# Designs tried in a protein design run: designed miniproteins, single chains, continued (4). Part 102

Each design is a single chain, and the fold is of that chain. pLDDT is the mean over its residues in the fold that is shown.

## One batch from the design tools (miniprotein)

Design m15795
Fold by ESMFold2-Fast:
Structure m15795 (fold): chain A 119 residues (1-119)
Amino acid sequence: MEEKLKKARELYEKGRQALLDGNYDEAIKLFEEAVKLAEGVDPRLAARAYMLLGVAYYKKGQYDKAIEAFRKAVEVAREAGDPELAHRAYTVLAQIYRDAGKDEEAARWEAEARALPGA
């Protein structure tokens, strides 16, 4: 458990650096490995890794994969009690749906973001 968490954190930080460097393919690979190790062990780390996985897919224009990653980020962030991260994920989901011309779905995600505690 602890060894998996240490490796998950290391992969997450390497993924963040790859994302910052614009190496989106490497970032995706690193975040996918990080979520597999963190999921069920550190929900907050898993949620943050899903969030950045979604960002990497979005920057590549792979909107369907970005949507899937952000939806998982919302689910895991809510489970982890991280409403700030859930709010960010809902906001990005709304933006992706608007960029795809799906205004009705975008409005639904915007409403979910507004309904979160602390709004």
Scores: mean pLDDT 84

Design m15796
Fold by ESMFold2-Fast:
Structure m15796 (fold): chain A 60 residues (1-60)
Amino acid sequence: EEELKELGERVKKAINAAGLSIDEFAQALGLSKEDVEAIINGEKKPTEEELERIRRFLGE
């Protein structure tokens, strides 16, 4: 739970730093807006593919 919340906070900060909306971020990574919102809120554990795309966006 804490790890999911921490990931969600990192993603949210990265989106803000990039000047993107949640919709724009979702489109850029090929994810649904619903999935991005759930991940940011710590309500969903990203799949391996989703996590790979997120890490790439974060520069990891």
Scores: mean pLDDT 78

Design m15797
Fold by ESMFold2-Fast:
Structure m15797 (fold): chain A 60 residues (1-60)
Amino acid sequence: MITVELEFDTIEKAIGTALRVIGELPDAEVKIEGNKVTITAPDTPENRAFLEELKAEAAK
């Protein structure tokens, strides 16, 4: 399993990202805590690539 924690400027952005993850990674566990999203998913190259892309986008 891999776990990624993303923090956003707003709760709305956090919810939007969580919904996107649920749609793209059906095997993932997603938790929303205010403006923070914690994603736990099977450790596959595809999941790693997707989560790294989300991290990069959240950092911009």
Scores: mean pLDDT 79

Design m15798
Fold by ESMFold2-Fast:
Order: sequence, then structure tokens, then C-alpha cells
Structure m15798 (fold): chain A 86 residues (1-86)
Amino acid sequence: MTLTLIFRGMSVTQITAQALRAIGLELDGREVEIKIEGDTLTITIRGLSQEELDYYIQYAKELEARGAKVTITRDGDHTTIEIDFS
């Protein structure tokens, strides 16, 4: 499965630190693409299991509970999670 994570509305440093903490714990040996543009961080992860995907969905829901605006979209084997802190 493929996951795209999009973080908006934080400083680049905050977004990078948050994404690297989440990713570094779970992505041993995975294919990862990272794109940083202004205050937007986009991370695409390929080769995820369903259990790994569920972990990221839970992480996004926890951020939503803390006040972030979260949108989750599924298109076949590709899941996009957009997290907006603005």
C-alpha cells in the first residue's frame, strides 16, 4: 500500500521534526519520498502493510483530536492524509 502524508500550517522545522519522528519509528527499509515547499511537507511512503497504514491513520486522528484539520482519502491501494494546523 502507498501512503501520502501532507502537513500544512506549521513552520518547516516543526513539520520536519514531527514527520521524521513519526516516520523514523516505523519505516525501516521502506521507500520514502519527501518534499518540502514553504510550510508544506509532503511524504509518500510505498510498500506499507495494512497494520502500518492503520498506525498512520491513528496518528492523524490523534492530531485531529488536538485541533488539527484532518482529511483522509482512499483511492484503491493509495491513502492520502492531509493534516492542517493553520
Scores: mean pLDDT 75

Design m15799
Fold by ESMFold2-Fast:
Structure m15799 (fold): chain A 73 residues (1-73)
Amino acid sequence: SAAELEEERRREIEQRIVTLESAKGILEAAISFEEELIKRNINVEEQKKNLEELKEQIKELEEEIERLKEELK
């Protein structure tokens, strides 16, 4: 039925959101680790570059999550 297909589509989108949120959580943990290394004055310039790259990846994930959330409305 059309209702069953719509439920399946919603579940797929919800599963993708969960996967992206999990990926975001991993990147946030990586950011915390890089920030700790900066506080300890360990390879500060490399860590700052890594932070910029991680923050950019989080922005891309957040944009994708918002697109998927809009699709569920």
Scores: mean pLDDT 89

Design m15800
Fold by ESMFold2-Fast:
Structure m15800 (fold): chain A 56 residues (1-56)
Amino acid sequence: SELDKLKEELEEMRKKSKDPKVRALIDASLREAETLDEDDAIDLLKSTLKIAKKRE
């Protein structure tokens, strides 16, 4: 699913990132996504991925 792919991409980015702000953002967003419905979780994780990629 799109949600599963976003979670995997963000987890990999978190593991490889040397920026503690990027790691913290990804951790917070992944935790928040667990409390949201699927559509809202996808929107959140897409936004997080865009921000994280821009900072790397």
Scores: mean pLDDT 83

Design m15801
Fold by ESMFold2-Fast:
Structure m15801 (fold): chain A 89 residues (1-89)
Amino acid sequence: MELIKKGLEALKQGKYGEAIKYFEKAVEEGGSVRPLADAYVQQGNSFKGGSMYSAAAEQYRKAAEVLRDTDPELAKYYEELAKELEKKA
């Protein structure tokens, strides 16, 4: 619970890398992968907004990987989004 709160606080400050580290630790302790996937998506959206399409695609692929067993349809969505962005890079 405290790791998720710290990760959400980091996300509010735009500190995506710090948020990802907190959420990774929460997953290691048996927590949900959803906040971790959401952090990767938000970092990907940030890179996409800066026209850094290759970096954005990498973040969406990481989100897809962590969602694969929990939400395979959402994982497929982000994997396809990454492929489309790689065509622009």
Scores: mean pLDDT 85

Design m15802
Fold by ESMFold2-Fast:
Structure m15802 (fold): chain A 70 residues (1-70)
Amino acid sequence: MEKERKIKELEERIKELEEEMKKKLEELKELSKDPNAPISELTKKIGEILRLIGEIFELEVEIEKLKKEL
């Protein structure tokens, strides 16, 4: 069914975004270990992570809607 295919595609996109978020979290962890890292760099990285979380949430909502229509 087309809806099942769309769900799978969205799940793959979420997986990609989760890997990107994991990478950004690791970068944030490394920055937090550096006593010379400026707060502006930490804030920027946090902002990037929050954006990725938002994108994942939107895709999860789309999957939920598609599953409800099945």
Scores: mean pLDDT 81

Design m15803
Fold by ESMFold2-Fast:
Structure m15803 (fold): chain A 60 residues (1-60)
Amino acid sequence: MDEEIARLAEEVGRLIRELVARGEVERAQKLEKQALSAYIRRDVEGLREVKREAEEALRE
C-alpha cells in the first residue's frame, strides 16, 4: 500500500473514532465499512469521500 492510502486511512480512522466517542455509532459503522472497502480496493477518492462525510458528521 502506498503512503497516501495509508495516511488517508489513518485520518479516516481517527475521525470514525471521534464519531463513536460522540455516540454516533451507526454512522461510524457505515463510514467504517465504506472506508474498509475503499482501502482494500486502493481507492484514494473513496477514502477522501469517507473523510469528507466523517468531517461533516462531526460538525453536526
Scores: mean pLDDT 81

Design m15804
Fold by ESMFold2-Fast:
Formats: C-alpha cells, structure tokens, sequence
Structure m15804 (fold): chain A 67 residues (1-67)
C-alpha cells in the first residue's frame, strides 16, 4: 500500500530525529493501512528491542497518536 509506505517513511524520519514515540505511532499507522507491510513490522520490532522501557511507559500516547 502506498499509504503504508508514506506512514513508514514518516516513522523512519521520526526515528532518525530521535522521536521514538512518534516513530512507533507512524509504524503502527503503516500496519493499520497494510497489516502485511513487513518493513513497518521490522522497524517497530527493532524500536521495541532497543527502547522497550521508554515505549512501554508511553504506550497510551503511542496508541492515541496511532488511532
């Protein structure tokens, strides 16, 4: 999905800028647009592997941004 690709690109940019919460939200939006979009699954998994505690602490904000 082109929409999933655009959300994924936004997530990659947010991650590069160190905005991990926004990055996680964009990757979740990409997966909502296309649940089989492997790049977003891999990126989200990688974020949680490296930054689990920070992302878990901000789960409510990520869920709201991704809604």
Amino acid sequence: SEEAEKYFEKGVQAAREGNLIEAAAWFRKALKADPNFVPARVALRTLYEKHKDELDANKAEIDALAA
Scores: mean pLDDT 87

Design m15805
Fold by ESMFold2-Fast:
Structure m15805 (fold): chain A 75 residues (1-75)
Amino acid sequence: FEEERERLLKVSKLYKEAQKALENGDYETAVKLYEEILKLYPTPSAYRALSIAYRKLGDNQKAEEWEKKAEELEK
């Protein structure tokens, strides 16, 4: 219904903003944007995107934790 459509549009906008942040090297902003996406529409792809952003920040431990969560959602 209308609420679902609005949520998906917001998620789409957040993905575009997160992608721009990654392209600009603003990895901290990308992490925050992917965290907002996960609050609205958690998917394995969103967890992997957050994992990639943490790797770009040099936080390999958090990157591995988010990748594991993505794998758990696919089971």
Scores: mean pLDDT 81

Design m15806
Fold by ESMFold2-Fast:
Structure m15806 (fold): chain A 58 residues (1-58)
Amino acid sequence: DKEKFEKLQEEASKLSETLPGDEARKRIKEMLEKLIAESKDPEIQEFLKRQLDYIDEL
């Protein structure tokens, strides 16, 4: 699950470079929501939810 989050961060960085800010943010949120839904670890779910909240503040 941590490895999946690291891959998501790499992908998010690429999206931020290639897409307009609003489009990149939308894509990153979709990726985080999918990862939260697939995670079975409550600690990882909580961590990912915090990341999602952070993105909403940007």
Scores: mean pLDDT 74

Design m15807
Fold by ESMFold2-Fast:
Structure m15807 (fold): chain A 56 residues (1-56)
Amino acid sequence: MKVRALEDQKAMGNDDLVVKKGEVLTVVKEVGDDFWLVETADGRKGLVLKSGLEEL
């Protein structure tokens, strides 16, 4: 599943991914209630707050 970032997100922890508004990401899995593990087009993986993502 692909998602788009609705806003810039900064990394707040070691597993968090920095994403820019409008960036398209692939969801790998859900992690807890608030985060999705996502992969960028260049192969980076990390946690992103799911409330800041739009499902495509």
Scores: mean pLDDT 76

Design m15808
Fold by ESMFold2-Fast:
Structure m15808 (fold): chain A 70 residues (1-70)
Amino acid sequence: REEGERLLEEAKEAGASKDVIRAMETLLSVAEQHPELAVEALRKAAEYSKQGDNEKALEVAREALAEIAA
């Protein structure tokens, strides 16, 4: 919960794109149901956002959401 919110804030401060932020917000909304997978994906997306790699940040978030939906 708190860790996921912190990671989202870090991504916003790093200048993550709106698409990345939206995908991370969706991951955070399902983190209670899939805490381990969602938090790992949020952590990786925040890392890529800090590197300026919005494409990889979005890919990581989308792949995690697809795994949760499967």
Scores: mean pLDDT 79

Design m15809
Fold by ESMFold2-Fast:
Structure m15809 (fold): chain A 65 residues (1-65)
Amino acid sequence: MTPYDRALKILEEIKKYLEEQGYENAEEVIKKFSSQIPLSVIGSYSNYKQLYDKYKDLLEELAKK
């Protein structure tokens, strides 16, 4: 699995997590997040939970608009 493939998988997992938490704008949040954080950085994480915990404040802020 390339770092790019891993980044896309992590973004999809975070999107699903946000949808499960009731965020209607999860797709937009992920698009904005991936525009600010390089895919190489996202793909460096072992799982979405580690990335979410580190960027929780940013992800929640993007969800609030």
Scores: mean pLDDT 79

Design m15810
Fold by ESMFold2-Fast:
Structure m15810 (fold): chain A 70 residues (1-70)
Amino acid sequence: SELEQLELEAGEVLIKGLGKLGSLGVTDPDKAMELAKEISELVRQFHDALNNNDLETAREYLERLKELVD
């Protein structure tokens, strides 16, 4: 389903984000902390949208997550 595809893609994006956080944590732990806060907030908004069955808004937050971890 579309919801399952969004959750799967979000999982892949978060794994990439974890890698970026690890790299930043070695060179600039303050930036890593700020990135972690931004990722956490976007994840919260993504799940809030999914819980409200708002797939369009969920996709928008997923796109922001993808840009943030790129």
Scores: mean pLDDT 86

Design m15811
Fold by ESMFold2-Fast:
Structure m15811 (fold): chain A 57 residues (1-57)
Amino acid sequence: SMAERIAELTRKAEEYRKKFRELQEKADKDPSYREQAHKFGLEAERYRREARRLAAA
């Protein structure tokens, strides 16, 4: 159902947010992780917005 899909997207947003923070810690030693951290942060926001859009549809 749509509700289940929205719940899954919300959980994914939370997981990506946590990975974003972990990658920021690694970026302190390896600057290459900085770009990956940035992308995970953006994906977390996109998942959150996608869940909201589906809820509105």
Scores: mean pLDDT 85

Design m15812
Fold by ESMFold2-Fast:
Structure m15812 (fold): chain A 73 residues (1-73)
Amino acid sequence: SKKELEKELARKKTVLAIVQGAIDFLEELIKRYKEENADEEKIKELEEELERLKKEKEELEKEIEELEKKIEE
């Protein structure tokens, strides 16, 4: 059903916005921790989480593109 694909697209776009917000927050937090000479291990953990979120964003963007193609057909 086209309506179910449109609902799935809307859900994925919402998740993408949340993931982008988390990326922006973590980038700001990492910058602050580096400026404050925080624990290097804590900074590494945040950088690993940021990398995971960036990969999740890339996968979501691919899924959104594929859903948009299916809806257009």
Scores: mean pLDDT 86

Design m15813
Fold by ESMFold2-Fast:
Structure m15813 (fold): chain A 62 residues (1-62)
Amino acid sequence: TNRQKGTEALRNGDLEKAKEYYSKASEQGDADATYNLSDVLEEQGKYEEAEKYKKKAEQLRK
């Protein structure tokens, strides 16, 4: 899945590929991938974007 590909990229240190795959999984309604995307964004210092994706993940999980 796109979430698994994102996690694999993250383990390899490829933050850009991780964001790409997590973003695709997030568009498919994957709450866990959306949360993982927010964590990657925080690691890059993009705190406002990370907060938006955390809120999106909460909405998807309910």
Scores: mean pLDDT 81

Design m15814
Fold by ESMFold2-Fast:
Structure m15814 (fold): chain A 85 residues (1-85)
Amino acid sequence: MAEAQALVDQGKAALLAGKYEEAARYFSQALALDPDNADAWALLGQALYELGKYEEAAAYYRKALALDPSNVAAQAALEEVEKKL
């Protein structure tokens, strides 16, 4: 739990710094420990979107919404990435 949260926090810091590949690594490691973290799936999708990997980003936003359908940020992000496909 605390370990997965620390990885999410490191991923968010990398994302804010524009280090999208590093952010994706942290979120992937967090999800290996806690695969039910909807926010981490959405943040991984965001990192991939910034890297231009739109199909992968869309898949991870859909995973986030499957876990938490009320995640407005993931819903909006999925709508935007689908315009790029």
Scores: mean pLDDT 85

Design m15815
Fold by ESMFold2-Fast:
Structure m15815 (fold): chain A 100 residues (1-100)
Amino acid sequence: MLKPLSPEVQALLDEARKKITEASKLVDKARQAKLEGNEELAQKYIDEARSKIDEAERLIDRAVEKMKTLSPEERLAGETEVALLYMQVALIKKEIERLK
């Protein structure tokens, strides 16, 4: 069984995941607003989604820096989660660009 991540690293990754989830919902709202012809509302949601995804990326970067001080087992446990979160950030950024 993998060791749990340090509470500090886990808190940063949990907050990043929360911001990613919020950004994803905002992208869905922006897409719906654009389909309904509400360009101003769509742009508002796009701007909010970008803000959330930028916050998430900064939180992941901070978690990665803190992981450098952890044991090899704790670092390996976190590396998969970090990779998944960076992938989710990249996918949301691509969806935002497609909505422009």
Scores: mean pLDDT 84

Design m15816
Fold by ESMFold2-Fast:
Structure m15816 (fold): chain A 82 residues (1-82)
Amino acid sequence: MIDDLVEALRAYREGNYEKAIELFEKAIKDAESKGDKELVARAYQLLADVYEKMGNKEKSQEYREKARKIAEELGDKGLAAQ
């Protein structure tokens, strides 16, 4: 939920990428179970940023594509922002 997303962002800022990934994955699962596609897209974008910082280009690209597909389902790529 929102607490997991906030903690994930904090872990990311502190360079604790492993914890950030776990917390973003929790936020994604919760958002998916509730049908909150906007939050899922946002969390995938942030998870892609974490993997990019870790040098994992393949995982970063995979999560960016997942976020893009959900944004398109919401009617426009920009709608995933909020």
Scores: mean pLDDT 78

Design m15817
Fold by ESMFold2-Fast:
Structure m15817 (fold): chain A 65 residues (1-65)
Amino acid sequence: SAGVEAARRAAEAAREAAERSTDPELKRQMLKAAEGAERGAESGNDALARAAAHGAFQMAKEVLG
């Protein structure tokens, strides 16, 4: 589903941003977002996957921009 694909993409972006982050708290939050997005994708629940994707993308955007 579109939500699942978005969640997988968001998880990858969040993990990449976590690797680049020098702030330990931000890194921890982004890793949690990535793990949430991965769980959302694996759940098969489109609404949960979309919510997790949104959160992970917002965190990645904070680090990148």
Scores: mean pLDDT 78

Design m15818
Fold by ESMFold2-Fast:
Structure m15818 (fold): chain A 61 residues (1-61)
Amino acid sequence: SAAEIELYLGNVEEAIKLAKEALEKDPNNLFAYLALIRALSVLRKLEEADEYVEKLKKLFP
C-alpha cells in the first residue's frame, strides 16, 4: 500500500540522517559512506550519492 511505501521512505530518510551524523563524528567511517550512498540511491538522489562516492574514492584511492 501507499502507507507502507511512505513508512519505508521515512525509514530511509532517517538512515540518511544517522549516516550523516556518523560521518560528522568520524569522517573516515566507511560503513557510514556505504549506508548513505545506498539510502540516497533508493531515494533517487543520484547526484548527492555520486558526491559521497567521490569522497569515498579519495579516502580509499
Scores: mean pLDDT 80

Design m15819
Fold by ESMFold2-Fast:
Structure m15819 (fold): chain A 103 residues (1-103)
Amino acid sequence: SVALKYMELLLEAMERHPEAFTEEQKELVRIMLEVLREHPDASSEERTKLIIERLRKKWNSKLSDAELGRKARELLLEAINRFQELAEEDPELAERLREIAAL
C-alpha cells in the first residue's frame, strides 16, 4: 500500500526530527498507521471512522466527529508540509519519498 509506506516514512521522519513535529501530529500518524495495518482492505470512509474513534479516546476529546475530523486533517496537512520541507534538507528521506511516489 502506497498510503502505508508514506505514513511509515512520515513517522520515521517525525522520530528523526522530533523538534519539527507536534506530539498530536505524531499520535495522529501512529493511529493512522495502526488502522491501515489492521484494516488494509477497509474503505477510506471506514478507516476514517476508526481513526476518529481512536483519536477521541486518545485525546479524551469532546469535539464532534466532524470537528475532530477537521482538526486531524489540519494536523496531517501541516505535518505533510513539514515533511516536504525536511525532504529538501535530507537526501535519504528525499530518495525514499521519490521511491514511494514512483509506485
Scores: mean pLDDT 86

Design m15820
Fold by ESMFold2-Fast:
Structure m15820 (fold): chain A 54 residues (1-54)
Amino acid sequence: SMQIEREITILMFRRIALRVEADLYRRTDPARAQELDREVGRLDREIRRLENLL
């Protein structure tokens, strides 16, 4: 559905933003980078769940 496709698109952009943020912290605050990497992982799972509904 178009609604699910829109949600996937929004989550994909959020995932890109979080990846960039994780990379910015990776050298100076590795713990924060790991937390952001885990959040990216959660978004990956949600995107996959929504894709399975298409």
Scores: mean pLDDT 89

Design m15821
Fold by ESMFold2-Fast:
Structure m15821 (fold): chain A 56 residues (1-56)
Amino acid sequence: MAELIARIDALAAEAQRLAEELRAATDPAERAALQARIEAVLGEILRLQAELAEAE
């Protein structure tokens, strides 16, 4: 359980860093890549949160 929480926290921090990079990015291709990465990270967070909820 603690490992899942730590992983969710790490992914949330990564999503925040990617969002900051997206705000600074001016290249359309780079923005598209950052958006795709944010989407993937958020999807992983939701999956782990669902697993954590099922553990109760």
Scores: mean pLDDT 82

Design m15822
Fold by ESMFold2-Fast:
Structure m15822 (fold): chain A 65 residues (1-65)
Amino acid sequence: SEAQLLEELDRLRELVEQGVLSREELEQLLERLRGLIEQAREAGYDEVAERLEELVEWLEEYLAK
């Protein structure tokens, strides 16, 4: 459901913000986020997908450094 995807997004965002994840764990998280974006888009939850895409963009920039 949309509510479950939003809850999962909030949990993942909190983990990222805590700064406790290794580079390898962040790369695994990025892969998971891409899967969630596909799931949200297929379900028509475009607003959730946009929020997930913002987190992906931030992670990609962080990992490129």
Scores: mean pLDDT 80

Design m15824
Fold by ESMFold2-Fast:
Structure m15824 (fold): chain A 67 residues (1-67)
Amino acid sequence: GAAAEARRRAAGAAQAGGAVYDATGELPEAAELLDGDATRTVGRVVAGGETYTVEIDFATASYTVTK
């Protein structure tokens, strides 16, 4: 349902925001889920006036942050 989808998107956005905070030390101003499945999350995060793309790989327990 719509509520479950909204919760999944919010969780993905929060994961992406957390990855940017860990990588940069900047508090996320905005985060959104761009793509995701059981194996990965791709998000867009705004922090410290910069826009970052984050890919989290659950299979390898790793993430990549690109601006």
Scores: mean pLDDT 79

Design m15825
Fold by ESMFold2-Fast:
Structure m15825 (fold): chain A 57 residues (1-57)
Amino acid sequence: SMAEARARLIAAVLEAAERLSGAPLSPEQRKHLEEHAEEYARALLPRAEADRLLAGL
C-alpha cells in the first residue's frame, strides 16, 4: 500500500540520518525528517535506493 511504501521511505531516511550523525535522533529531528522524507531520501540515501523507495509512492 502507499502507507507501507511511505513507512519504508521514512524508516530508511531515519536509519541513514542516525548512521550519519552517530547518535539517536531527537523527537524534533525525527518529526522534521518524517515531514521532509522525500527530500532527505535524495540527500541521504544511495541514488538507486532513493529512486526505488520514491517510485513506491
Scores: mean pLDDT 85

Design m15826
Fold by ESMFold2-Fast:
Structure m15826 (fold): chain A 83 residues (1-83)
Amino acid sequence: SAELEALLREAREIAERALRLAKELLRRAETIEELNRAIGRLLRIIGLLLDAERAAERGDLEALRRALEELRALLEELERELG
């Protein structure tokens, strides 16, 4: 469906942006705590992207919307943290 394709495209685009920001956090990490936080963010983004891909494969629009909403929230959090 057009809605499924659009939501999956948006999820991929948001995940790519979030990964770039998480990579920047990793680059700036000076402590083990900061390194762990950056790695945690990377893993969470990857997990949410996989959830979105799997939801799209099943045609589960509700699961796809939830993954997308969580990816959007995570991107906003990363943008706020990095300035």
Scores: mean pLDDT 90

Design m15827
Fold by ESMFold2-Fast:
Structure m15827 (fold): chain A 67 residues (1-67)
Amino acid sequence: AELDKKLLRLIAERAREGDLEGARLAAAVARAVARQLGDEENAALYDRILAQKSPEEMAEAAERAIE
């Protein structure tokens, strides 16, 4: 649970800095971890974040997922 919030914050920070590649990498790693833990809900959440095309939209999606 706390790990997911930290990963979502990292994704948002990378995306806000314009580092779309770094944000995508963080989201892909987070999705892989969620899948390994059997957390299908969070895996689907990270998949939706990865579907965003702009850094701003990706940051907003990650921030919304935190709270």
Scores: mean pLDDT 81

Design m15828
Fold by ESMFold2-Fast:
Structure m15828 (fold): chain A 51 residues (1-51)
Amino acid sequence: MTPAERVIREALRLRNASGGDGPLTSYLPEAAKRLGLSDEAVEEALRRIFG
């Protein structure tokens, strides 16, 4: 599993835990931080969501 896939999965978990408020993309930075991944993993996740 790529770092971007890990960030997306953690962001989905965080969004579900918060009651689903806001867009998935708003959870990507916190997901990366919790996983100890770089901001580049957030950028890769954004490319996968929008590309």
Scores: mean pLDDT 81

Design m15829
Fold by ESMFold2-Fast:
Structure m15829 (fold): chain A 105 residues (1-105)
Amino acid sequence: SLEERARRRLAEMARYTTDILNAKTKEQIDEAIRKLREVAREAVDELGMTPEQRARVEALLDKIEEAAKKYYNSTDPEEQQKYRDEILAAMAELARVFAEAVRAK
């Protein structure tokens, strides 16, 4: 079902988001972001999402990448928490976009 497919893709995206948060090197962050983008784009195609929904997904992926790079480069615990929260908030919004796409079918 579309619902089951969306849940599997969201679980995979959540795993790569965890990889971003646990990354110790720039290379690990870049790889986790690459995999997250790949899975999200595959999910957009598989769910037959509209161009408007696709654009929203891409904007959220860009936000996650920006926050992830700031998270990695920060040495201040308060700034790290801020960027961690931004990553998690953007991921939650991404999950809502996919849920809306499934409900529209």
Scores: mean pLDDT 87

Design m15830
Fold by ESMFold2-Fast:
Structure m15830 (fold): chain A 87 residues (1-87)
Amino acid sequence: SALDEKLAAMKESFVAYVKSHFSEEEAKLVIEALDRLVEAVRNGASVEEIREIRDEFLAENPGLSPEARAVVQLATDELIELVREAE
């Protein structure tokens, strides 16, 4: 579907960015967050459910840098936009 193609492209972009700008350990954690969020969107998660997944991930990873947290938040916002555009 068009949504699946957009999700794949968005994820590839964020993964490439994260691997280029963060440590391997921090990149792995952010990629895990992206995987959880993208899977939730594929399974029809609501905007509220997507925000809850973000909040739970950030709570589970208190040692994450402010910059890595910002990437997770930005990715969440982009996924919410994609959900709102999908009918």
Scores: mean pLDDT 86

Design m15831
Fold by ESMFold2-Fast:
Structure m15831 (fold): chain A 72 residues (1-72)
Amino acid sequence: MLEELARALRENPDLSPEELAERFGVDKETVEKLQRLLEALRIDPDATVEQLAASLGLSKEEVERFLELLGL
């Protein structure tokens, strides 16, 4: 489920968070977190997991899990 969502976000960046949340059966908050992570990486592709966690208000483990799901 999250893996399919991460793939859809990479292939179609214009998809709405609400539509993705409904179609993949995940929380809108989870979709928004993934979108914020991808945007942060687009701005600073060399950002460390610790920097991403701090800037996004996520745990280091949560960032590492999302990166794994995105295949990054």
Scores: mean pLDDT 75

Design m15832
Fold by ESMFold2-Fast:
Structure m15832 (fold): chain A 73 residues (1-73)
Amino acid sequence: SMEFEITLSLARMALAIAKLAGEPAAEALEEALRALEAGDKEAALRYLERALELAKDNPALRRAVELLRETIE
């Protein structure tokens, strides 16, 4: 439960950063957050992979998404 709470908080922070930056990855992060809230880790990981591809020009966001992916694995 605590690990899930931390993962969910990290996902929300990554989404907030992406939205503030106007990143195209924001939509993929919203989908990942929905999947996490639904308990679908496999779908969440797929959306995070898409977010990484979309965030290719934002190293800070890519690092946040990679860390989030590691907490789910």
Scores: mean pLDDT 81

